# Ledger of designs, part 63: designed miniproteins, single chains, continued (4)

Each design is a single chain, and the fold is of that chain. pLDDT is the mean over its residues in the fold that is shown.

## One batch from the design tools (miniprotein)

Design m14169
Fold by ESMFold2-Fast:
Structure m14169 (fold): chain A 68 residues (1-68)
Amino acid sequence: SVEEQIDRAFDLYDTDGDGYLSEAEFKKFLKREFGLSDKEAEELFKKYSKDGYLSYEEFRKLYKELLS
């Protein structure tokens, strides 16, 4: 399911296991999985992150938007 894909992707890129993605982890995800540029990844991080980190909830929203 899409939810299982999102969960696996988040866990894979959350290398610190803190339940948040840093900008560096998020950029790796977008570049490896979706072939996006550093600039595109930075703009998406700004759009979805809060206080410099991306939560699971915001990651889920982004992932679904990328699939549409």
Scores: mean pLDDT 81

Design m14170
Fold by ESMFold2-Fast:
Structure m14170 (fold): chain A 76 residues (1-76)
Amino acid sequence: SRSEELTKRLREELRRLEELVRELASQKNVELLREIVKQLQGLLPLMREAGVSDEVIQEVEELIKKMQKMIEQLES
C-alpha cells in the first residue's frame, strides 16, 4: 500500500540521517546537530497529523534523544 511505501521511504531517510548525524558528531558540529534536533522536533506533530505509523514516530523520537545525548557529551 502507499502507507507501507511511505513507511519504508521514511525509514530509509532516517537511516541516511543517522549516518549524517554520526559524521556531524565526529566533526563536533554541535550547532548543526542542534538545528537538526529542532527541525525533527518541529516535524513530529506534522508526522502524527499525517498518520505516520507510531513505530516510525518512536524511531524519530529515539533519534532525537540520541542526538541530545551526543550534544551533551560534545559540550562536556
Scores: mean pLDDT 84

Design m14171
Fold by ESMFold2-Fast:
Structure m14171 (fold): chain A 98 residues (1-98)
Amino acid sequence: MKWKKYTLNNDEDIDKLIEETKFPAELVIEIPKSVNPFEIVRALVEAGIEAGAFPFLDNYALYVRVENKEQLRKALEIIKEKVGYPLNIWVREPAEPV
């Protein structure tokens, strides 16, 4: 399935993304070099959200899977606290099985 890119600049952009997203959804989020992606992954996993980190150029990106709007909001709040705006996010909604 195709990934759709979003740039979130404020809390209103988060609300719009949550409203528009169908679940379950997968997210990839760029992490600045100044931020430890492992701390974000730990916070997400402790909140019950499936997450990991992978190399992305000379930095890291987060992988996050969310089952519903509540998990998506919680994930974006955790990431926002650590990273700040703007957030560069790619979103993929899973294909339904045939």
Scores: mean pLDDT 79

Design m14172
Fold by ESMFold2-Fast:
Structure m14172 (fold): chain A 57 residues (1-57)
Amino acid sequence: SMDEFIEELREELEKVVPKEEAERFVEGLRQLSSQMPDRVTIQLGRKEKEELIREAE
């Protein structure tokens, strides 16, 4: 589930920022996920993802 979320986030991020930036961002997110509860990471990512998609469109 987390991997799928990160992959989807990466694709959306690539539309807003350069590929290298998106790659570093998701890498950081993955590291953060190791130290954060699942519910907190998912909730944050969902909101951020929705805003990113809306702005990209």
Scores: mean pLDDT 66

Design m14173
Fold by ESMFold2-Fast:
Structure m14173 (fold): chain A 87 residues (1-87)
Amino acid sequence: APPEIRVLSADDTSATVQVIFPDGSYAIFKVTLVEGEWSEGELISGSGAAKNATVKALKEGNTITVTATNPTLGTSATKTFDLSKYK
C-alpha cells in the first residue's frame, strides 16, 4: 500500500506534513512553500523506517502537491491539498 500523507497545519509560506507508512511508522516534515517550485521538507520527528523518508511540495496558488518517498521501504505517494482549508 502507498504511504498516507496528511497536512497537520499550513499557511502561505509553510506546511507541516505527516507521512504514515504501511508498517505503521510515521514521519513529520516542515516544508517551506514556494510558488511554482518544488521545496524539500525538513524532518522534524519520525519513527522506525519512516525516518529515511523524504518529502517535497509544490505550491500552485491555493493548492499544494506533496510527494513522499521512502527508499528503505521502496514506496512513494503523491497527494494534492487545498490550502484554503488551513487559513
Scores: mean pLDDT 82

Design m14174
Fold by ESMFold2-Fast:
Formats: sequence, structure tokens, C-alpha cells
Structure m14174 (fold): chain A 80 residues (1-80)
Amino acid sequence: NPEELRRRITEALRKLGVPEEVAERAAELAVEAYQSAKTVELGILNAVKAVRDELLAAGVSERTAEMGAAAVGDIIREHA
């Protein structure tokens, strides 16, 4: 369920202090990257990279971006 996955990712990023608009965009990119991949493993890798890159581009700290990307990977693994 893409809507539920996006919601869970957005909530996890917001709990790490990511601004709402940035968290929503990162979650959207993560779900798109996951759904567009040929395998679950590639989808997780692409989603993690998309979140990290988007958070860094938005000025989120490197530490928070790494924690957020890792949390997204865990959420998708549990959901898949």
C-alpha cells in the first residue's frame, strides 16, 4: 500500500526533526524509487539513496540524513 508506506516514512523523518515539507517530498521520492525498481533489494537501495540525497539537498545535517535514510530502509524491509 503506497499511501501507508509514504505516511510511515514521513512520520519517521519528522520524528528525526526533518521539516514536514522536506519529509513529505523525501517519502514521495522513496516510494517512487521503490515501486520503479525491478527487485525489492534494488528498490530499497534506490529509496535509501533518494531519501539521503533529498535530505542533504534540503540542508538537513549529514547525521540526520544518514539516520533518516537508514530508517526508510528498515520501514520498506518490514513492509515488503
Scores: mean pLDDT 87

Design m14175
Fold by ESMFold2-Fast:
Structure m14175 (fold): chain A 79 residues (1-79)
Amino acid sequence: VKFVSLDELGEEEAKELAEYKKKNPEEKVVAFAERVTPEAKEIAEKAGIEVVLIDGSDPERAAAVAREAAERLGYVPRG
């Protein structure tokens, strides 16, 4: 499993992650980003990459959103 945290997910970043996913189809890739362009979202979804929007100005909310995404993907938070 690969978790990536970005301030902004643009189409170039999404394409790079999509190429990584193509080379590692067995890996689950999750991108946490404060901002995602519509183009990047479409590229990531087609590549099977989970995109999670977070608010960097609210770390508690960001943590909650990340936890929910992990649970949805079959991971249970420890602690």
Scores: mean pLDDT 72

Design m14176
Fold by ESMFold2-Fast:
Structure m14176 (fold): chain A 88 residues (1-88)
Amino acid sequence: MREEAREQAERARRNAERFAKEAAEYLQGTDRESILKGVGLALRAIGDALEAALYGRKAGDPSIGREAGEAVSEKLKPAGLSVDPEGL
């Protein structure tokens, strides 16, 4: 169980980082299609970061979720999109 949870957390963290990077690249675009795609990827990155946090805690390693959240926040803020201020 713990080993499987850790593997799921690490996979989710990698997915979150990847989608956040792709989102940041698309959000630098000037056309609506690129911006909409970037927003969709950013939402996926946030979802994967939350999954990494959930399974990381189940695995006894909350650092995985923290690292995923930091990576998503870091990549999206330079692109003009913050994961923190949404009124959440």
Scores: mean pLDDT 76

Design m14177
Fold by ESMFold2-Fast:
Formats: sequence, structure tokens, C-alpha cells
Structure m14177 (fold): chain A 71 residues (1-71)
Amino acid sequence: MEEERRRRLRALAAFIGHLEDTKEKYLKNNDLEKLKKFIEAVKERMQKLGLTFTPEEIEEARKILEDELKK
């Protein structure tokens, strides 16, 4: 029963979607420094909150997001 894992990955996919939207906004305004600072701040905040996602889980969530966007 891996339904909880699926829900966590969907939540991570939604979060990645939010990061992609934020990236587009910063790229449109040529604010690459703000984008990098945003990513680092999110990374630090997640570590402080004890939210741990492996690089493999992040990549899997990205694939889920891409598959949903293609449909």
C-alpha cells in the first residue's frame, strides 16, 4: 500500500510546479540572482523544518509533473 508515497510525490510535484512558475517570473524580469536566492532559501527552510526529499524523489516528482503537463 504505497498510496501515502503517491500523495507525497503529488504534493512535491505541485511544489515543483510552483518553483517552475516562480522561475518563469524571475526569468521574465531578468532576476536570475533572485531566483538563485529563492532556491537556496527554500532548500535551507526545508532542512530546518526536517522535510527530507532525496534527489531521486525530486526527479520522480518532476517526471510526474511533466507527464501531467503533456496530457
Scores: mean pLDDT 67

Design m14178
Fold by ESMFold2-Fast:
Structure m14178 (fold): chain A 96 residues (1-96)
Amino acid sequence: MLKFLEEIKEALEEILSLTTNPEVKELIEEAIKLVEEILEKLKKNPDDVDLFKEGLEKLLELTKKILKVAEDNKEVILRLIALQVSIIGRLLELDS
């Protein structure tokens, strides 16, 4: 769980470096902050699968909002889609 969230944070930081759109930057920074909050809570309760799942669902919704405003940068769009696929895949594993 922690490693996956750290990988999401790194991916979001890479997207932040690629975008010039202020709305995208603001939403990515919100997503990074959300990942940091989930990481802090999971460090206190490492077996809290429900917290992890809820956090991933919130991140997925936030990535959908970012994608709606990320009109011009194909690299940013591609990386956001890849991130969404990774989150969805992890949520499916948790439901198994």
Scores: mean pLDDT 82

Design m14179
Fold by ESMFold2-Fast:
Structure m14179 (fold): chain A 100 residues (1-100)
Amino acid sequence: SSSLLEEAEKLDKELDKLEMELAWRTLQGQLSPEEARELLERIAELAKRIVELLKEAGKYDEAIEFLKRLIRGLESLPEELADLREEMKREFEELIKELE
């Protein structure tokens, strides 16, 4: 259990770095929709890995709260990325549904 949680924490730090890169590049106005998609797809894959580790550790409530945090973060994306925002939001909402 503790080694699963330690791995999840390491992946969460990696995901935080990707979220910070997305936020910084968006703020600079130097992020194409294609680059944003690539970065968000990396974030989604990492998020799924974290959720699987939390599930294996029996931490379902923590996995749900983690996904809800990610959904809130998506709301900060600019309107030019609205379609991508809604796509990623639906994906995370489906993961929450699987945990409930």
Scores: mean pLDDT 84

Design m14180
Fold by ESMFold2-Fast:
Structure m14180 (fold): chain A 103 residues (1-103)
Amino acid sequence: MAVAVPALAPSTHDAALAALRADPELARRLAEELARAAEAVAAGDADAALAHLDRAVELAAGDPAVRAFMEALRATVAGLIAAGLSDVAAALLRDVAEFLARM
């Protein structure tokens, strides 16, 4: 599965993926929050979607690379919603959640 996380350096992206592979429980918890965010976006509830993404950032606070990954994802999703691209935002969140759930 291809995961696109714009505005992260490749070294930060690789470090985040390595940390998530080493902590499957964190990856699973992040996947759950991202799946809930995707459902909220699909329901037209941007505030609920961003609240789930804020929780994902807080869950990632113990690892700076994972936190940077979640912060970049939150910024991308917020930008897509603001641009009226909610379907793209929901699809991105589902793809990342499915990727993390398989770790």
Scores: mean pLDDT 83

Design m14181
Fold by ESMFold2-Fast:
Structure m14181 (fold): chain A 85 residues (1-85)
Amino acid sequence: MSLLEDAKLFDDGGDGGGLVSTALVIALEVARKNGLPDVELTMDQMRELANAIVELIKKGYSEEEIYKKVLELYKRFAEEVEKRR
């Protein structure tokens, strides 16, 4: 609940907040909320995930569509990390 309220910063404040930083927090919370494993993503994977979220926001996608796309990307990156280990 509290973490979802923190995630609303990307909805309210494009002018004052770092969208990239907020996008990463949203991605991790969406993954946790859907029971995905906690894996250490690479810096490049985190950056791609953040950029994808920012682009979806700029294109005017709904929060529900953004969450769906984030889940799909996170699942793919998590599988890649597990296979690399």
Scores: mean pLDDT 65

Design m14182
Fold by ESMFold2-Fast:
Structure m14182 (fold): chain A 57 residues (1-57)
Amino acid sequence: MEVARDQAKAVRDYIVKNKEDLEKGKEIGDAAIRAFRQYRDIVEEEYKKALEEVEKS
């Protein structure tokens, strides 16, 4: 708990100092979530194809 408190203060100071990096982080995070959802659909289709090959055994 004490370590977490010290880390929380360090994180706040880091955020204040690197405000621009935080804004970039939000954009990257949003893009990553969107890309992950698209990738998930592709993986789902590939998984179905793999299952068909296994079922053929």
Scores: mean pLDDT 64

Design m14183
Fold by ESMFold2-Fast:
Structure m14183 (fold): chain A 95 residues (1-95)
Amino acid sequence: SEFEKIKKEAKEKLEELLSKYPLSEEQRKRLLELFEEVIEKLKELYERGEITLEDVKEALERYLALLEKHLESSEDVDAAAEEFVERLRKGLAGD
């Protein structure tokens, strides 16, 4: 499945990104759980024909870029990760 390939590649990029920052195991787990929530939402939209595979790929690339910028700009990466999770979950709930 092309969707499964995009998911796998994005997850590998996320795990590589998270390895660059001194995040606690708890915050790494929360970011991985949020990522799975984002992927599940994108999968639902894709399966309903509301978005394309290219839209899914672009959304995941945008998520990774936003997360990297947020972590890179923060002195407290655990606090930054917590804020990122809360902001994104609020956005997903408000969809």
Scores: mean pLDDT 81

Design m14184
Fold by ESMFold2-Fast:
Structure m14184 (fold): chain A 89 residues (1-89)
Amino acid sequence: SLDVNDFDAVIVRNIPVSGIPDVTPKTVTFVKEGDEWLAIYQGDDGKIHQQRLKNGEEIVKEAYKKASTIEVKDLAGKKILVLSSEPFE
């Protein structure tokens, strides 16, 4: 079973996620801050946006269910879960 708390960050690519703006970013990075998850993404304005999510764990678990590829990466000693959808869902 997936324990998302084993990861320092979760990168979601090409998967629509709830709790962020109506524009679906190509990539959203989720970082755990205390009991909440922080979503970090680049908006259509080219700026970096940050949004705290009350239901971030549920959003990450839903992205995991929708992912067609699942990768675990180590980046500078941080354990990162990468969840991606295929271009043809």
Scores: mean pLDDT 74

Design m14185
Fold by ESMFold2-Fast:
Structure m14185 (fold): chain A 80 residues (1-80)
Amino acid sequence: SSAEYQAALEYLKKGVAALMARPDWRTILDGMAQTLRDLASVLGDLALQQADFIDKARSMSKEEAGKALLAMAEALLKAA
């Protein structure tokens, strides 16, 4: 439902904000990208695309990275 979608979106916003508040957020993103690449044989090409996107976000400013990660999370939520 629309209400369930909005609740999930607000939870994703809080999750991204919590991640970006960490001083080690770039290291966490590096670990996430490596994990996705390691699992690509199971998860397929989408995992490699997500890993590449996370690597690009890691090179951005904190504000830009937060917006990029939220956009990716919203796209995945819509695909679910």
Scores: mean pLDDT 82

Design m14186
Fold by ESMFold2-Fast:
Structure m14186 (fold): chain A 59 residues (1-59)
Amino acid sequence: VTPLAEIAAAFGVAIGDGRPLDWAALQAAGDRALMRTLVEARRAGVPLAPGPDPVFPRD
């Protein structure tokens, strides 16, 4: 999803069009970027990267 890719790029997180999100890269980008990307990914229905269940930073 292009909006999600734009958000990830702004925070220095590299993702490919149609590829699942990289949770390690999102964590490295920081809490704000992670939260925003999670919200946008859920709205767009983008699949998350495989691994342990993602944890929201706060509430």
Scores: mean pLDDT 52

Design m14187
Fold by ESMFold2-Fast:
Structure m14187 (fold): chain A 94 residues (1-94)
Amino acid sequence: DAELEELARELEENGKELLDRVQRVLDEAVEEVRRERGESGAEAMERAYRLAKERLREEKREAELRLLEVMEEGLRTGDELGALRRMVEIAREA
């Protein structure tokens, strides 16, 4: 618990701009999937992640793309702590 909170704080402090951009692109993709297809749940989330990754790839935002890929893997595996550790590393490298 304490380690998770500490890593989240470090990510917010050092990776806020990257995280905000990733979250914005993902939120926009989720809304677009809902609006155009009326989908929700796991299927909608998979499509939203694919759309968000494609947009970040087109914009050549490599650090943001890596963050989104780690977020997707964390959701798939349920390894929140491992995902957060990797996200902090990516933010430090950027």
Scores: mean pLDDT 79

Design m14188
Fold by ESMFold2-Fast:
Structure m14188 (fold): chain A 73 residues (1-73)
Amino acid sequence: SEEALALAEEGKKLKEEGMEALKTGSMPVTKATGTVLRGIGLLTQGLLLGRKEAEETGDTSSLEYAEKLLGKK
């Protein structure tokens, strides 16, 4: 669904922003770490919604997308 994909994309963006801030020191470590954790939380929510949709409809596309995003460092 659009909701599952949007959660996954927003989570990826926040995770990448937090990790970049940790690398550059542009934010306090606690704030940067919190941003990464929020991003992972949103990715996980997108994954859970995609999994539910895959189980109900057989469409695994959003689930696969969210799983790929969770695998990125």
Scores: mean pLDDT 74

Design m14189
Fold by ESMFold2-Fast:
Structure m14189 (fold): chain A 85 residues (1-85)
Amino acid sequence: DPARQIRTFAELIRKAIEKGNLEKAVELIRTAADFLESLGYTEEAKRLRELADKMEKAIKDGNYDEAVQIAREAAELLERVAERL
């Protein structure tokens, strides 16, 4: 079930952020983007990759609040995609 799998990515991203595992959240966003692309959601996959790149930069710059906000945006995007399935 693609919708359930996409919701699981969103849940795992939120859990990673709650635990302070910011690098894990970036990995999950990139994996979710690959999954969306495999389903034909190419624009959403591109947006997730842009968010992952921005999140990596925020982490490198020590801007952890921005990194958390970006991860929440990625999870919300995944939840919206799952609602359409």
Scores: mean pLDDT 91

Design m14190
Fold by ESMFold2-Fast:
Structure m14190 (fold): chain A 74 residues (1-74)
Amino acid sequence: MELDELLAKIRELIEKAKKSTDIQEQVDILMEIGELLDKAVRLAVEHGDEEALQRIFELAKEVDKISEEIRKKK
C-alpha cells in the first residue's frame, strides 16, 4: 500500500469512528488506525518524507482527541 493510500484510509477510518455510536466499534476502528499510523510512519521515514511525517503527527493528534471523547462518553 502506498503512503498516500494509507493516509487516505486513516482519514476514512477517523470519519467512520466519529460517525459510529457503538463504543466497541469505535475502539476497534481506533486500534486499526493505530496499526496504519505505525505503518505510515515507517514508510515516511524510509522515504525521507518529512511532510508526510508531519501529516501523520496531525492525524495522531486527531485520533487522541477522538479517544478522549469516547472516554468522556464512558
Scores: mean pLDDT 80

Design m14191
Fold by ESMFold2-Fast:
Structure m14191 (fold): chain A 104 residues (1-104)
Amino acid sequence: MLERLREAERRFRERLMEEGVSEEEAERAVRSLITNTIIALEPEKLLPPLRANPDWSPEEKLALALEVASEEALEVVTRLLEALAEGRFEEAERLAREIEEKRK
């Protein structure tokens, strides 16, 4: 799963850059999307250590999210990134709604 996620991340970052986003902004946006999606899917795993360490960098928060996330959560975020990279915005919106609904 992680290899597939890294490829989806690369493709979505490249798509953002093709649309005029800088490399630094694209990397930041993709990193934020991955981290926030995993937090939304598995808040019980992510929120306690993040609340204990509010001074962690965005990179450290992403590293934790990728380390503790289930294979199911990694699959969902990978599918979201693939949909965004391929311009399948209706599918991406549907996945985002499913993520929000699972939080209830």
Scores: mean pLDDT 81

Design m14192
Fold by ESMFold2-Fast:
Structure m14192 (fold): chain A 98 residues (1-98)
Amino acid sequence: MEELYEKGKEYFEKGDYDTAIKYYEEALRIAEEKGDKRMQAEILFNLGLVYEAQGDYDKAVEYYQKAIALYREIGDYEGELRAGTREALLRIKRWLDK
């Protein structure tokens, strides 16, 4: 799982968004099977970042909201704030890019 997550990050940094998504989706599936809610939240947040970079703002918001919900559930207020801030900035950007 961690190796798949790190590969997702590596391909995102390289701008290979389709490959990054594939690795993150595989990591997410394993995190869900293990019940690792913290890792699920981290992966969902990073999927939001990839979709935002691709310009798929609807999917980016969806993934940020899923990450926020999980961070709240596990009491990770810093993670919730990070994901919530990103969602808020994206909402502002969408309004300005009209």
Scores: mean pLDDT 86

Design m14193
Fold by ESMFold2-Fast:
Structure m14193 (fold): chain A 101 residues (1-101)
Amino acid sequence: DMRGLLERLLELAKKEGLEEIAKLVEELLNTDDPEEQLKLLKEIYLLTADHIDKTSLEMMVLINELLRLLIQDPEELKKLVEEIYKEIEKKVEEARKKNQK
């Protein structure tokens, strides 16, 4: 039940004050387009990296279950996770450049 997982994720995001994640989860709840759903879920995953101290294990489990529901092919799921990792690496490099003036 994708809707149930999204509603629980929204509840947890709001409780932790993760407002940007909560907004993206609400957008996910309001779209039926699979391509838009994947984009929003990828953005949610990237934001959890910025808020690692506030992102609970339950939230990470819910995000992974949502990815598995949207991406049935293990190879496509692996590709998406690798793309997310590369985007996190870029954010880390941008943060380093900011710290160098």
Scores: mean pLDDT 77

Design m14194
Fold by ESMFold2-Fast:
Structure m14194 (fold): chain A 95 residues (1-95)
Amino acid sequence: ELDELKKKIIEEIKKILEIIKKNNSSSYKDVEKEAEELIKALNDPSSTPQEIQQKYNDFLLMVGISMSENPEKLKEINELVNKLNEYLSKYLQLY
């Protein structure tokens, strides 16, 4: 269950990155960096729930900045963020 949730979280992160990349956002590299740090924390068995939550918050901040550059794409990214938030909340509860 934890491994399946982790896979779903990583899949949603990758989908968000693909949308941001396709939109030629100037902040894409910053979003990609925060995504890589979040995935690294998720795959590190020594990571605490608090560290994972902080990396997730950092990732969402950069996603929000990228979305402010392309508000017409807000709906698609919001749906993915909602799924990501549900999967991550469940993952941290089971951690």
Scores: mean pLDDT 83

Design m14195
Fold by ESMFold2-Fast:
Structure m14195 (fold): chain A 66 residues (1-66)
Amino acid sequence: RKEIIDKITKILVEAGASEEDARRTAEGLLRTPEEALEIAVELVKRDYGLSDEQAEEILRLAREAR
């Protein structure tokens, strides 16, 4: 779980998020119900200007943590 949070946080920080906001977002994604996860990742992608590859990696990591 911590390893997955750290990986998602790194992707968001590389996209321009602060470490605090990125970590909070990563924790939120891991707490998001499976049925809402794809929508939550799409919203994060729009908010932080993520690439398709970054968004897919975050979705993969969030699912792996479950």
Scores: mean pLDDT 81

Design m14196
Fold by ESMFold2-Fast:
Structure m14196 (fold): chain A 68 residues (1-68)
Amino acid sequence: SAMAEEFAKEVLELVEEGRLEEAERLAAQYATDGRGSHVKAALDLLIEKGLEEAARRVERAAVRAVTA
């Protein structure tokens, strides 16, 4: 969806700016709010851009938020 794509770009921008902790917090919030499709779109975009370590950290933050 357009909203998921916009969210994915926001997460990418935070990662590219070195604001990884903010990207992790944002993904955790969206995961907690039941917006797993938004988080998935962000992970897919990070992987597409070769930012695999950032993708793993963002995914772990989202999983931790919903399993706590």
Scores: mean pLDDT 88

Design m14197
Fold by ESMFold2-Fast:
Structure m14197 (fold): chain A 63 residues (1-63)
Amino acid sequence: SLEEEERRRRALQRMAARLDPETLDKVIKSLKELMEKHPDDPLLKRAIEKTLQFLEELRAARE
């Protein structure tokens, strides 16, 4: 549900707020690489894309 997605998003926000910018960039790079290694897993790709979108929004907000 949207409420569950928002709850997960807020949890990720709190976690990412404790990461330095260089660590955040490395996490984003690792997730992109993981997605490239598993092109035949649509559920994993979708989950990673949502996480990346959120992490990139957080990075932009902190810059």
Scores: mean pLDDT 74

Design m14198
Fold by ESMFold2-Fast:
Structure m14198 (fold): chain A 75 residues (1-75)
Amino acid sequence: ISKAIEEIEKLLKETTDPKAQKVLQEVLEELKRNTSPVGLIGIAIRIIGLLLDETDPKVQQALEQALKAVLDALK
């Protein structure tokens, strides 16, 4: 969890697109709220849902990196 939070905070600092920043902030808040493996799975499913609806390549890239960080936290 701490590693996933750090990775997403880093992505937020590197991302200048306002839409991508907003999505990353929402994921970061959910990670801070959920400390269980079941909570992390729920966050991963939500990110996948967001990816399916997203057409902006910059936001898709940010979501893919956030999903990877969440999945790495489940290991």
Scores: mean pLDDT 76

Design m14199
Fold by ESMFold2-Fast:
Structure m14199 (fold): chain A 85 residues (1-85)
Amino acid sequence: AKLLLDPEVRALFEELLAALRAGDRAAARAVIARLKASSDPEVRALAAELERAIAEGREAELARSLEAALEGLKDPEIVEKLKAM
Protein backbone atom coordinates (compact mmCIF):
# COMPACT_ATOMS: atom_id res chain seq x y z
CA ALA A 1 0.00 0.00 0.00
CA LYS A 2 2.78 2.49 0.96
CA LEU A 3 4.53 1.88 -2.40
CA LEU A 4 1.42 3.15 -4.29
CA LEU A 5 1.80 6.59 -2.63
CA ASP A 6 4.98 7.22 -4.68
CA PRO A 7 3.77 8.91 -7.93
CA GLU A 8 6.46 7.18 -10.04
CA VAL A 9 5.63 3.73 -8.60
CA ARG A 10 1.89 4.42 -9.02
CA ALA A 11 2.44 5.34 -12.70
CA LEU A 12 4.32 2.06 -13.24
CA PHE A 13 1.48 0.09 -11.60
CA GLU A 14 -1.04 1.90 -13.85
CA GLU A 15 1.08 0.94 -16.92
CA LEU A 16 1.26 -2.66 -15.64
CA LEU A 17 -2.54 -2.82 -15.20
CA ALA A 18 -3.05 -1.49 -18.75
CA ALA A 19 -0.64 -4.12 -20.16
CA LEU A 20 -2.33 -6.93 -18.20
CA ARG A 21 -5.81 -5.81 -19.37
CA ALA A 22 -4.53 -5.83 -22.97
CA GLY A 23 -3.07 -9.35 -22.51
CA ASP A 24 0.35 -7.92 -23.47
CA ARG A 25 2.83 -10.02 -21.48
CA ALA A 26 5.83 -8.34 -23.16
CA ALA A 27 4.64 -4.86 -22.07
CA ALA A 28 3.89 -6.19 -18.57
CA ARG A 29 7.42 -7.64 -18.29
CA ALA A 30 8.91 -4.32 -19.50
CA VAL A 31 7.09 -2.46 -16.67
CA ILE A 32 8.31 -5.07 -14.15
CA ALA A 33 11.91 -4.60 -15.41
CA ARG A 34 11.56 -0.85 -14.67
CA LEU A 35 10.29 -1.68 -11.15
CA LYS A 36 13.29 -4.03 -10.67
CA ALA A 37 15.58 -1.08 -11.51
CA SER A 38 14.16 0.91 -8.54
CA SER A 39 16.51 2.12 -5.79
CA ASP A 40 13.87 1.00 -3.24
CA PRO A 41 14.46 -2.64 -2.13
CA GLU A 42 10.73 -3.05 -1.33
CA VAL A 43 9.83 -2.06 -4.91
CA ARG A 44 12.42 -4.54 -6.28
CA ALA A 45 11.07 -7.34 -4.05
CA LEU A 46 7.50 -6.58 -5.19
CA ALA A 47 8.66 -6.62 -8.85
CA ALA A 48 10.00 -10.18 -8.35
CA GLU A 49 6.62 -11.31 -6.93
CA LEU A 50 4.78 -9.66 -9.85
CA GLU A 51 7.07 -11.42 -12.37
CA ARG A 52 6.36 -14.75 -10.63
CA ALA A 53 2.57 -14.13 -10.76
CA ILE A 54 2.76 -13.54 -14.54
CA ALA A 55 4.97 -16.63 -15.03
CA GLU A 56 2.39 -18.72 -13.10
CA GLY A 57 -0.46 -17.47 -15.36
CA ARG A 58 -2.09 -15.37 -12.60
CA GLU A 59 -2.43 -12.26 -14.79
CA ALA A 60 -6.23 -11.99 -14.24
CA GLU A 61 -5.86 -12.25 -10.44
CA LEU A 62 -2.97 -9.76 -10.48
CA ALA A 63 -4.92 -7.29 -12.67
CA ARG A 64 -7.94 -7.48 -10.32
CA SER A 65 -5.82 -6.92 -7.19
CA LEU A 66 -3.91 -4.03 -8.78
CA GLU A 67 -7.13 -2.39 -10.06
CA ALA A 68 -8.66 -2.56 -6.54
CA ALA A 69 -5.50 -1.04 -4.99
CA LEU A 70 -5.32 1.81 -7.55
CA GLU A 71 -9.08 2.55 -7.22
CA GLY A 72 -8.66 2.70 -3.42
CA LEU A 73 -6.18 5.58 -3.90
CA LYS A 74 -9.04 7.73 -5.31
CA ASP A 75 -10.78 7.67 -1.88
CA PRO A 76 -9.22 10.34 0.42
CA GLU A 77 -10.06 8.28 3.54
CA ILE A 78 -8.30 5.18 2.17
CA VAL A 79 -5.30 7.32 1.09
CA GLU A 80 -4.99 8.72 4.65
CA LYS A 81 -5.14 5.19 6.12
CA LEU A 82 -2.41 4.04 3.68
CA LYS A 83 -0.19 7.01 4.69
CA ALA A 84 -0.60 5.95 8.35
CA MET A 85 0.72 2.43 7.54
Scores: mean pLDDT 71

Design m14200
Fold by ESMFold2-Fast:
Structure m14200 (fold): chain A 58 residues (1-58)
Amino acid sequence: GPDARESAALAAAGELRRGGLSEEEARKQGTVIGDLAAAGDAEAASAAGRRALEEGGR
């Protein structure tokens, strides 16, 4: 549901920020990851998170 998507997006954004992404980029990528997780695609959500860290992390 919407709450689960929002929680997943916020959790993903937090991890991306710990990995060195800006607040804006972490929020944008976190939303994508949250949408994938809410759709039940945990593998795609994990891959998206890894990619975001590789491209935007330090």
Scores: mean pLDDT 78

Design m14201
Fold by ESMFold2-Fast:
Structure m14201 (fold): chain A 98 residues (1-98)
Amino acid sequence: DENIKLLKVAKEAVERAIEALRAGDAFGAEIDLTFAIMSLTVALRDESLSEEVKEKIKEAKEKAAEAANAAQAGDLEAAIEKAREAIEYLEKAIELLK
């Protein structure tokens, strides 16, 4: 399933962003979070996705954006927390696609 691949790629990017934030690399985290947001935007173009799956992907995208904003503001702790929330929504979306 192409959508599962896109969500997995987004999840891996968010996980890399968390590691970058832990290392104090806000710029590296922003790049990985932006890549995750782009992958999720591509997934949301699939009109065959259920409303429940689309809702989880939209929530993941919003949390990734909040994480990027927190990183830009220098709030690395808030950025990590929002990134973790994005992963939770991504895992729920992946489970619904199985």
Scores: mean pLDDT 89

Design m14202
Fold by ESMFold2-Fast:
Structure m14202 (fold): chain A 74 residues (1-74)
Amino acid sequence: NRNKSIDYTNKGVDLLSRGNHKDALDYFKKSVDLDPENIYSLVQLSILYEQMGDFKKSKEYRERAKKILAEKGI
């Protein structure tokens, strides 16, 4: 559900603003699970995984976001 994906994205953003990076990661993952094309959540997951030292996951989410953007002509 796209609307629920956006709701989870907003919850993740709120948690990031409070310094709660771990719970923010969980909400961005839930967002992408509901909408695999949620670019904002994919980008945030890439950034958070890089900050955690998980460069493989960071690259995976970054490449997914890049592919979707290229396919949509954005």
Scores: mean pLDDT 84

Design m14203
Fold by ESMFold2-Fast:
Formats: structure tokens, sequence, C-alpha cells
Structure m14203 (fold): chain A 78 residues (1-78)
């Protein structure tokens, strides 16, 4: 659906900004690779439920470092 496509595009855009900030801040390569893996999985998400599951995992690991992830999760939840 167009709505799920829009939410996925928004999520990818914000996650790519998070990735760029993590790289600039000198985060370990293992954390950079994990963020990239989540971006790749979000790009493949077909349903709102899949997108929510991925975002909840991202928020659990990186949400305190990147509060924008918590805001994105709320936007996807509706």
Amino acid sequence: SARIQALRTQAVTLLELVLARAKKAGYPQSEIDEIQKYIDEVKKAKTKEELLKLMKKMVKKFGDKFPVLKQLLKAIEG
C-alpha cells in the first residue's frame, strides 16, 4: 500500500541519518554494521507489523543514543 511505502521511506531516511551521525561520532564498526543491517531489513519490510518489529528492536538497542528513533516508532504505530 502507498501508506506502508511512505512509512518505510520515512524510516529508511531517518535511519540513514542515524547511520551518518554514528559514523561521524566514531561509533565502533560492529555498531555501524548493525545499524546498516537494520536499514537493509527495513527496505525489505512488506507490512506495518514487520516494520514495527524492526523499529522496536532498533529503539531497544539505540533509542537512548538516538531519541529520533523513538519518535519514528510512534509515527509508525499511529
Scores: mean pLDDT 84

